# Designed miniproteins, single chains, continued (5): the designs that were tried, part 70

Each design is a single chain, and the fold is of that chain. pLDDT is the mean over its residues in the fold that is shown.

## One batch from the design tools (miniprotein)

Design m18586
Fold by ESMFold2-Fast:
Structure m18586 (fold): chain A 91 residues (1-91)
Amino acid sequence: NAKFEAEVLEALALIYSTLARLAPPEEQPDMLEKALNLAKEASKYDKEIAIRAFQAVVETAEELIKVADENTRKRLEKIRDEAQSLIEELK
């Protein structure tokens, strides 16, 4: 069931996005990158569900960028930009 697999991957992406908000600044990009990769996997099963997962990654990255140091901000901006690009590809 492709939709169910996509929904599980979306849920995991949301969990890692939440973990990124709670993580130390230096670990926030790693947690959010895991969320991004889970959203990419979801796109193999369901396009609409993957878009929701990518949107959560973008929103989380934008929140974290506002308070991040320079090095953390650069990594978060890269993750945000990749997620936005993938949303545009999926429409």
Scores: mean pLDDT 89

Design m18587
Fold by ESMFold2-Fast:
Structure m18587 (fold): chain A 60 residues (1-60)
Amino acid sequence: MEELIEQAAEAVARTAVLEGWSDEEVRSMARTVAIHLGLSDEQTERLVERALELKRELEA
């Protein structure tokens, strides 16, 4: 499960950097992915936070 969240966060972050998504677009996409994966509210927030963290790291 943690590996799945990390992989999803990395995919969202990489796509966001390539497509020029805003932080709000990243949050929206990460939540959509979380719903599709059947994640809990806590897991969804971790996915959102991790995707945003990775996006910032990739943009540096």
Scores: mean pLDDT 83

Design m18588
Fold by ESMFold2-Fast:
Structure m18588 (fold): chain A 99 residues (1-99)
Amino acid sequence: EEAEEARRAAEEARRAAEAGDARGAARAAVEAAKAAAKAAASGDKEEAREAAEAAAEAGEAALEAARRAEEAGDLEAAIEAGTAAGIAYIAAGVAKIAA
């Protein structure tokens, strides 16, 4: 179930990034990170692996959104999305180790 949450969050992060919504991508990446952290704590190696992949994808989307926000001059949105990408990558790494 955490892997499904992480996948839905990754899809939302990608859609937000494609729409130019850096804050939306940041929020979705944080949700993917939370799901990956829960999966890592669950003891289910397959769920942890799937959630790790989704959190990494959400992190990539948030990082792309941050770059586009910076290009547009929205520094606050760029920092928010960049920070969220970092959180998602850390959570993905933890879940991958748990898998």
Scores: mean pLDDT 86

Design m18589
Fold by ESMFold2-Fast:
Structure m18589 (fold): chain A 59 residues (1-59)
Amino acid sequence: ATPQELQGGRALIQGELYRSSGDFKTAAEYYRRAAELLAHDPVAKEAAQRLAEDAEKMA
């Protein structure tokens, strides 16, 4: 894994933490960041973008 991929994974974990606490706005920001960091992996990027979109609807 590259440092960028590791940071993307950490951003996803942070997004999940904030989502679980009901902070959907902050969760969406972390999911957006994860999508940027995982841009070379289309499947992971799309998954992160969908998580961000879902969190944005809840905010």
Scores: mean pLDDT 83

Design m18590
Fold by ESMFold2-Fast:
Structure m18590 (fold): chain A 63 residues (1-63)
Amino acid sequence: MEEGIKLMEEAGKAYKEGDLETAIELLEKARELFEKAGPEARAYALIADKELQKVKEELEKKK
């Protein structure tokens, strides 16, 4: 769980720097870790998924 939270923070930094590809990779890893952590981490997994979808949409628009 701690590792997943750290990846979320790193993804947020990459996103702010405009590195959408790195942000996507970090968010995908965070989501996977939260899913493996079980029901307690479900809220974090949903947050990671929401952020992942948002960043993917922005990357697609920029092409």
Scores: mean pLDDT 79

Design m18591
Fold by ESMFold2-Fast:
Structure m18591 (fold): chain A 58 residues (1-58)
Amino acid sequence: SLRATAAGLRLAAAMGSNDAEAMVRLAEAMGGDPEVARRIVEEAGGDGKRAAELASTL
């Protein structure tokens, strides 16, 4: 689930998404953990590119 969460967030960022809810939902739809995804998005301040950067650390 951790890899799926990271992949979902990175995909959302690559598609230009900066909508926090959309990023979390995409990660969940890909089999990721929505709790982990939301935490990363919070740390990123809702910025999709920043969220992808943080997800790369997972």
Scores: mean pLDDT 77

Design m18592
Fold by ESMFold2-Fast:
Structure m18592 (fold): chain A 96 residues (1-96)
Amino acid sequence: DVEKLIELLRKNIKNEVRRGIIEALIINLAERGWDKSFLEELVEMALNNKSLREIEDFIIDYLRKNAKTQEQLENIEKALPLREKAVKNLEELINS
């Protein structure tokens, strides 16, 4: 239940920028049919103050290992430079 995961983030993550990024990631992954256990692990990492970089690395590793087609893997790899750059820039903003 995505709504319950988002509620946990809203109750426990005080930084609005960090929370917004993680909420967007959860929603996007859920809409693309990624499994509940993956989403729950991602939320647990967020609640345990893992950096956005560690969360990004976990997502990328999981998506690469669980891609069912070559096209899915290629689509992930094409998005990675934009995603990594965005996460790095936002992490620098949050941590400064």
Scores: mean pLDDT 72

Design m18593
Fold by ESMFold2-Fast:
Structure m18593 (fold): chain A 66 residues (1-66)
Amino acid sequence: SLATNKTVAAMLHIVAGDFDTAVEIAIELAKEGHLDDARLVADHLRKAGYTEQAEKVEEAIKEAEK
């Protein structure tokens, strides 16, 4: 699915050290209503120690939930 492909792409960018692209993909997922997929990316970023990047995704999720 489109959401699955974007989630996989975001995770691959995190593994590659391209956190800014991973954040952009996760924000797009949130805007498209794929909130659980966006949360998965945010949780992975936070657990890996990228708190600022995780917070950007979490903010997009909060905005999309309204």
Scores: mean pLDDT 83

Design m18594
Fold by ESMFold2-Fast:
Structure m18594 (fold): chain A 76 residues (1-76)
Amino acid sequence: MARIEELFEEGRRLYEEGRYEEAIRKFEEATVLAVQLGAPAEFIAEILEHMARAYEALGRHELAKRLREQAEKLRK
C-alpha cells in the first residue's frame, strides 16, 4: 500500500509543478499496482481522476473524459 501511495503523492507533486507527462507516468504506475494488489475501487478512482486532470492540462480532453467516466463507474 505505501508504495502505491508514494507513487500517487509523487504524481500529485509533479502535477503541481506543471510536469504533467511525468505526473501521468506516476499515476499509471500507481494504477497498475493498485489493481494488481486489489486496492479499494474508491482509491483507484481517485488515481484515475488525478490522471484525467493531468491529461486535460495537456489538451487530451477525450482521454480525460474517458478516465473520469471510468473513475465514476468504479465508485458505483
Scores: mean pLDDT 86

Design m18595
Fold by ESMFold2-Fast:
Parts: sequence; C-alpha cells; structure tokens
Structure m18595 (fold): chain A 82 residues (1-82)
Amino acid sequence: MEPASEEEVRKLEEEAEELRKELKEVAAKLPETPENAARVTAAELRVVAAQVNARLGDEEAARADLEVVREVLEELKKEAEE
C-alpha cells in the first residue's frame, strides 16, 4: 500500500510547479542581494525535493517540503512589499 495515489501525486507535482512559478515572480521583485538569492535558491531546491518525494509516493514528505516553500514565499512577499 502506497501513501499516495497517482492522482494525489499529480496534484502535488502541479502545486510544486505553481509554487516554483510564484517564487520566480517574487524573486524578480526582491532587492538583488546575495541573501535574497540564497533564500530563493533554497526554496527552489525544496520544490525539487517535493516533486521527487511526490513521484516516489511519499505524500507526507512532499507536503512538508511544499509547506516550507509556502512559508519562505510568504516571507519573501513581505520583503518585496516592505
């Protein structure tokens, strides 16, 4: 018994792709600093990890990785506005 169905895996991959797109859009609005570049890169690596975990059927690991990306994205959006 696998922890995720093929439909759930596909949905997680789609969520990861949307977060990756949003991350690139936010990165374009941030001040060009090494610190911001590092945060964006770390979040992008987490998106890749989520996609890999989803394909392996590890729904919990994939969801955890996506949650970390969402939290980072929220922080970056605040910095882009303030």
Scores: mean pLDDT 79

Design m18596
Fold by ESMFold2-Fast:
Structure m18596 (fold): chain A 71 residues (1-71)
Amino acid sequence: SLDVEIDEGVALIYVAVSLWAAEKAGLTEQAEEFRRIADEIVAARGSTPDEVQRLIERAKEKAKELEEKLK
């Protein structure tokens, strides 16, 4: 349970950093996507660890896509 909470917190930090980077770069659509991902992670609180883990993996993949766009 604590590990899931830590992973959720780390994912939200990844999303927050990605959102900040997207906004700073003027990538409005990508920033809105990260806001939606953050909302989905928060909404998944108290659901199964598998659901939270899927959202964490999605957040990581979207952050990687943003990094490629910023190169």
Scores: mean pLDDT 74

Design m18597
Fold by ESMFold2-Fast:
Structure m18597 (fold): chain A 65 residues (1-65)
Amino acid sequence: SEIEEVKKRIERAKEGLERNKHLLDEETYKEAEKILEEAEKNVEDVEKAMRLLQELERVVVRSIL
């Protein structure tokens, strides 16, 4: 199921964010948390959830200099 795949990706993103919390600026961490919450709310809209997860990745990558 595409919904199940999205749920797994959200769970992995949560774990990754928590694991790397100390490597991110507080502002970036809060932005990432907000995007992740929005993805969780839209899990049944697979395309939207996937776009949000992609944006989350971009936010995290931009913070690593």
Scores: mean pLDDT 81

Design m18598
Fold by ESMFold2-Fast:
Structure m18598 (fold): chain A 86 residues (1-86)
Amino acid sequence: MLSEEEIEALKENIKRAIDYHAEALKAGDEDARALALRYIKEGVKYISKNVSKEEAKKIMEEAIKLAKEKGDEELVKMLEELLKEI
């Protein structure tokens, strides 16, 4: 069972990965974008399996909002599709 501190650390890491994806997009770094996206997807799936589907959806909604604020439209679309899989 994940602790509250472990859940919070996962949320912070997902937010950092969203920041990293936006920066990689601006830099044209395809490998970095792919790595960031993989990290976000695996992190969300891990929370869905080990915490709850509801917590994973909440984190996804916050992630989509953050991606929109950063103008990362590509990530927004990918996260909206991932949300349908949860």
Scores: mean pLDDT 82

Design m18599
Fold by ESMFold2-Fast:
Structure m18599 (fold): chain A 83 residues (1-83)
Amino acid sequence: AKTIVTAKITERFGEVKVGDKVVIKGKAGGVAYGTVIGVEGDEVTAEVTASTGPIEVGDPFAVVGEDGVVVATGTVVKVEEIE
């Protein structure tokens, strides 16, 4: 199964691109890492590639662009598991 997360950008420091890395901090202290697979307006869709705990709606979301600089921060608004 694959986990797909949709997040709403609340702060933008640069351009978010498909292929950028994402970091999500779970409320239970877990961390998830992923890759941006879609961008539409203020919404980012990412595929989770690794996670140490559950990811939930409301969790903090950060996009890391080229050169390892954070280009956007936001909040998870949707979590889906697909095969």
Scores: mean pLDDT 80

Design m18600
Fold by ESMFold2-Fast:
Structure m18600 (fold): chain A 58 residues (1-58)
Amino acid sequence: MDELVEAIKALVDREGKATVTVPKEDAERISEALKAAGYRVEVKVEGDTATITAEKAP
């Protein structure tokens, strides 16, 4: 149970998209969980952090 993944899903369901900055080491786990749940996910790595953008799949 990943509270951050659930928060991102809730935000996408409310706003249509969500952008979150996370530690680089968490980015892969969060991205894979969102993709497995059917969301469109884009990840941009910057230094030791990553920006994850999630949207509803069409």
Scores: mean pLDDT 79

Design m18601
Fold by ESMFold2-Fast:
Structure m18601 (fold): chain A 75 residues (1-75)
Amino acid sequence: SPFHEEIERDVKNAEELFKEAIEYKKKGDLRKASIKYTAAALILIGAQTQALLHGDEELAERVEKKLKELKEEFE
């Protein structure tokens, strides 16, 4: 889709925030871990919504799968 690059950038930003969340979790800083994880999840929810609004169902499903993977890794 013509907005694919923007969504991919959002996914990369979410992955970076998630890496920070995992590092905080390893250090026992559960509050900062939760904040970073929540920020990553919200970015992915926004990316999924944008993909759906532009009719790119396959991209939306990929983003949803990524969100589920991050949730399973964090919990």
Scores: mean pLDDT 86

Design m18602
Fold by ESMFold2-Fast:
Structure m18602 (fold): chain A 69 residues (1-69)
Amino acid sequence: KKKELLEEIREILRESGVSQEDIDEIIELLEKGKFEEAERLLVRLYLEGKITPEQANEIGKLLRELSSL
């Protein structure tokens, strides 16, 4: 469940062309429950055009589900 959600987020970020370094940092923060820090990085990637609005919306849904676990 938690692992599956993290894998879905990782896949979306990989498909968008986000660097492996940034992906690993975001996933590590999420695994540690540091949602605010992870969201800050995701917002930065979105504003930089590294992820699309559609991808950002999908990640947001997964983050909400993950935070409820």
Scores: mean pLDDT 83

Design m18604
Fold by ESMFold2-Fast:
Structure m18604 (fold): chain A 69 residues (1-69)
Amino acid sequence: KIEELKKLGKEILKAIEEKDVDKAQELLAEAIELREELLKDPSKRKEVNEIANEFSKEADEITKENLEK
């Protein structure tokens, strides 16, 4: 379910921002499992990739902000 994947992505980003590593890892595992299920349907591949790309950009931005010198 595409909406569920988007929701998981937002929850992961929030957990990363809050530095809750355990929660982020659990949610990421759920998202990977759901992503693999969705990718079994070729018609959903483009939408799933767009969600993944948006997530990567936001995660990189949060990570840069939290990096120590």
Scores: mean pLDDT 74

Design m18605
Fold by ESMFold2-Fast:
Structure m18605 (fold): chain A 94 residues (1-94)
Amino acid sequence: MAATLAPLTPEERQRLLDLVQKAIKAAKEGNLDEALKYIDEVREILERRATDEAGRKWVEATYYRLKAIAFELSGNKELAEKYREQADKLIAEA
């Protein structure tokens, strides 16, 4: 099933890029709480643009993938692997 999202505005796309960059920086610095806050904001923006069930599952999978990246960058490889597995499962069900 193809994931369906409403088109993002250029301003929303720039905000998403800025939030992801801030999350990566915070995670690399070991500030996992800050990284997860930025990832939660990314999820909220994307959820508002999901138009169907496949879109919602894609947003959840993206959220788990971003969490996996944050945990990997902060040195928690075991949690990163678990979140990648959850994301892959959601994509397979979409």
Scores: mean pLDDT 81

Design m18606
Fold by ESMFold2-Fast:
Structure m18606 (fold): chain A 60 residues (1-60)
Amino acid sequence: SNAAQAAELAARAEKLRAQGKTVSADALEAMAKSLAEGKSVPESVGEALRVVGDEIDRRL
């Protein structure tokens, strides 16, 4: 529900992606998108955790 926080998380995700930290970048990007859509912080954290879980599964 906070567009400024969503923008900050998206910026952090870009920085992590540039460092090769793809999983962390994807998780923060998912959280930023969720917040930008007006979802709650707990829901947005849930989206980030789902992305991390999906990435772990894909690596196996």
Scores: mean pLDDT 77

Design m18607
Fold by ESMFold2-Fast:
Structure m18607 (fold): chain A 98 residues (1-98)
Amino acid sequence: GSERAARAAEAAAAGAEAAAAGAAAGSAAGQAAGGAGAAGGVAGAELARDGDPRAAEYAERAAEAAVEAARAAAAGDAEAAAAGAERAREYARAAREA
């Protein structure tokens, strides 16, 4: 599997988890982390695509989940942010196993 895609997906998951934690605490800082993790996920996926398209796809899905977590956090929806973080973690695991 692609170490680059796995790391990108893990960065997206970490950002999503920060967004969810921030939402629960009423902090805006987690929203920025969610966005940064999503951007890293996308970039890493692009770089890994030619070598491991499946791992790259999982990294993109982790990035999408991180965007959803960040948007939910911005809306004050801690439950939706936590659900996004869980999806991002599952995709990061799938990227590592691909």
Scores: mean pLDDT 81

Design m18608
Fold by ESMFold2-Fast:
Structure m18608 (fold): chain A 70 residues (1-70)
Amino acid sequence: ASHSAAVQASERVGQAVQRAVIESKSPQEAGDLARDRARTVLGLDDDTADRVGRRAEESFRIIQDHDKSL
């Protein structure tokens, strides 16, 4: 398998976002949880952690909108 360290880091971020979405009951909670984990568990800087939090919020909204459309 040809995976760089950057790809592995991206995979860890993806897992953190997925877990935050699964464990949360709102977009805000998903964002807060993902941002906190990005900073404390993954050791990411504030700007990157903010982007991870936004990604989790957006992922939660997409899932919520799908449930709302059915």
Scores: mean pLDDT 75

Design m18610
Fold by ESMFold2-Fast:
Structure m18610 (fold): chain A 60 residues (1-60)
Amino acid sequence: SEALDKLGEEAQKLGQEGASPEEVREAVLKLALEYGFSEEEAEYLAEIAGDNVAAAREDL
């Protein structure tokens, strides 16, 4: 839970700083792997984070 909260915070911060969805996916993937998530879990979390940033940009 704490690791998931940190991943969400990092994704939100990067998105607010103007990072692209691809940049957010890369950052979240690396961080998730550092926290001990499996490769499949890290890829899934990265895709969700990138999609959330892309969706937020569509609201503009």
Scores: mean pLDDT 80

Design m18611
Fold by ESMFold2-Fast:
Structure m18611 (fold): chain A 60 residues (1-60)
Amino acid sequence: MEEAEKLYKEAIEAAKNGDVGKAVRLTQEAIRKMREAGAEPREILEKVFEVSKIIKENLK
């Protein structure tokens, strides 16, 4: 789970910086690692929504 958390944090940082492509790629990698670690689909979906919201709020 630590690898997935690191990737997720990097995705959030990329989203805040307006790097949508990097944020999407890192989020996809984080999702894959979270699934491998046995995370519930609902938990994964909530994290995806969080990144999407940050991207929308930080788009210029």
Scores: mean pLDDT 78

Design m18612
Fold by ESMFold2-Fast:
Structure m18612 (fold): chain A 83 residues (1-83)
Amino acid sequence: GLMEELEELEEELEEIEKEIEEAKKTKDKEKLQELKKRLEELLKRVMELLRKAETLEEMLRAIALGLRIIGLLFEIDLELEKL
């Protein structure tokens, strides 16, 4: 179901967040660029789930996840500008 797909994306995002922290610590520009692409793909998947959402609860959860991804994309861009 949609809620299960959102939960799977949330778990994938947690894994990406950990990899971002490690890449920042090691100043790995190539890894940060790879993680940015993974976040952009994850955002597309979240947007597709938002389009399929039939309840306010599903829509709000998808929006919250999308905003979290956008925040991480901004964070990576700021880190890449320093390198």
Scores: mean pLDDT 88

Design m18613
Fold by ESMFold2-Fast:
Structure m18613 (fold): chain A 78 residues (1-78)
Amino acid sequence: LEEGLRLYEEGRLEEAAEAFKKAIEKDPNDAKAWYNLGLVLRELGREEEALEYFNKAEALDPNLVEPGVLLLEEVLLK
């Protein structure tokens, strides 16, 4: 997860996607990893795939947007 966030901040979107996929392989119940992968895929223009990953993240944790959840937006925007 942290590796993917750093790669995203560096603008290395494809490598960020790979890092988040590895995080999902390590913990398939990591809703944040599913959500962040969706964000990266959206930035890559792969919107249909991004929606599938967002739906998976919501299925695992419907409160992902609640305060205290670490997402790409929170890392970038606080």
Scores: mean pLDDT 71

Design m18615
Fold by ESMFold2-Fast:
Structure m18615 (fold): chain A 63 residues (1-63)
Amino acid sequence: MTAEELMKELIRALKEGDEEKVKEVLEQLKKEFPALYEIEKELPESIELMERGIEKAIERALK
């Protein structure tokens, strides 16, 4: 798998709240692309926080 394919899987798993998939993709990045793993291990936390903010905004807008 390419690094870009793994990144797409990571983002998709975060959007779906699939914790197990997130861990699997991070393990693949650590194994195949260690340099990228250093960046990505912090990125998921930031994306998760942003996703939660967006979900709450949508809930409020629907009322």
Scores: mean pLDDT 67

Design m18616
Fold by ESMFold2-Fast:
Structure m18616 (fold): chain A 72 residues (1-72)
Amino acid sequence: MSEEEIRKKVEELKPEAVQRLVDAGLTPEEAQRWADTLANLAIRLAKEKGIDPEEALRRGLDAVISQIELDK
């Protein structure tokens, strides 16, 4: 998968990530900020380690959501 393909895939998944973070208790602004951070990390992991970008994004989302739930 090329860097361009990785970026496109992550961008397509970003709106779902934002919605999941809002549902977990973040404001839309906080959710967008976290989604952007997780998207950038997913692109990096896919490029550097060959991890599927969708899988990398899901792992990051699950970790953040788990932390939000723990902090309640």
Scores: mean pLDDT 80

Design m18617
Fold by ESMFold2-Fast:
Structure m18617 (fold): chain A 58 residues (1-58)
Amino acid sequence: MKNPFRGLPEDERVELGAALLRTIRESPVPEAQKIARDVLAGMSPETRARAEARAAEL
């Protein structure tokens, strides 16, 4: 992959994704779920897999 978003470090994206997943789990707020789902839908499958792995650890 060419990394179209070269300006942003992948680790930061993974951290944000994991944090969102944690928030959804702890706070079942529909608004939070909508936001997280939108972000996850925009993420690459590779980044998503890493975020899920991190969220599971957390």
Scores: mean pLDDT 67

Design m18618
Fold by ESMFold2-Fast:
Structure m18618 (fold): chain A 53 residues (1-53)
Amino acid sequence: DAVERGARLALEIMEKYNLTQDTASRIAADQLRLEGLEVSPEAVLRALSRLLR
């Protein structure tokens, strides 16, 4: 769930700012960590890659 939320955030960030998957995944994971959710950028990146398939 946190990973799926991170992937959706990363997708939005990537589209809005024209960023790479890696950068968007790190930003999304960082934002979720600020909300108290424990999620890694790697997990977000993998989920994001599946959404972009």
Scores: mean pLDDT 80

Design m18619
Fold by ESMFold2-Fast:
Structure m18619 (fold): chain A 55 residues (1-55)
Amino acid sequence: SPLVEQAEADARAMEEALLALGEKFELSEELKRRALEGAERLREEWVRRAEELEA
């Protein structure tokens, strides 16, 4: 599914950017963990919505 593939690609890009920013600005491990948990929930939601749109 093109929309699901795009959603997963966008989610991976977001996670990579968050990891890079966390290291660059020396965010605490707790904040980095929380950000990654949020990114995972957003990925699940984006994939779910993409699947609904292409169903």
Scores: mean pLDDT 82

Design m18620
Fold by ESMFold2-Fast:
Structure m18620 (fold): chain A 62 residues (1-62)
Amino acid sequence: MLSDEELQEKIEELERKGVLAVARGDNATAAEYLREMAELHEKLGKPEKAKRLREQADKLAA
């Protein structure tokens, strides 16, 4: 499993990919990235960030 530092790097990559997906109008893909980021944030012990990301994903997927 990835270290905390490596998890943070993966989160940052997913964040950039999510922003690009939104810019392309690919909300479904952006929502997938946000949900993956939420899972990684929960593994890091950051449930508040995970909650915010899931809310954003739900908004985009609607």
Scores: mean pLDDT 81

Design m18621
Fold by ESMFold2-Fast:
Structure m18621 (fold): chain A 70 residues (1-70)
Amino acid sequence: DDLTRGFQAFNAGDYRTAGRHFERAGRKYESQGDLELAAFAYRKAGEAYRKAGDFESAQRAFERSRELES
């Protein structure tokens, strides 16, 4: 499960890997029509990318989360 892998990486301090897993989880939830979980996963991806210093990826993830939360 990409969401679980994201949290494992985040707790280990591997924020870049966490962002990638959370983003993948967001895409899967979005494709399944679970927009609430997709928005949550993209928000977690943004938080992880921000901690990794990847501000461009963080901004895109936060924007995607906001779009899905309407």
Scores: mean pLDDT 87

Design m18622
Fold by ESMFold2-Fast:
Structure m18622 (fold): chain A 106 residues (1-106)
Amino acid sequence: SDATLARAEALLDQLAKTTDPAQIAALKAQIRALMRSLSADQQLRLARRALDLAEKTKDPAVRKALAELALDAAMRAMRNAETKEQILEAIGLALRAIGLILDVEL
């Protein structure tokens, strides 16, 4: 639902502003729970927002958390995809997310 997407986006914005590891973990869990009820288009939109925030974030822990959420959303969008365009966008977003995760861990 649009309300669920708006809630997930608000939690992503909150995650981008936090530095507390416990708060990062709690927000990730809440966002992942909300992802399960989103459509493929909504999951793609959430993935795009998470990647945009990850690319702007300088804190490595927050960047990794946002990139991991983007990957989760992109993978769910691929599974729920009804169009070729949704699949191709999800693949592109997943690859971007993997690149950001590797930059933090390597």
Scores: mean pLDDT 89

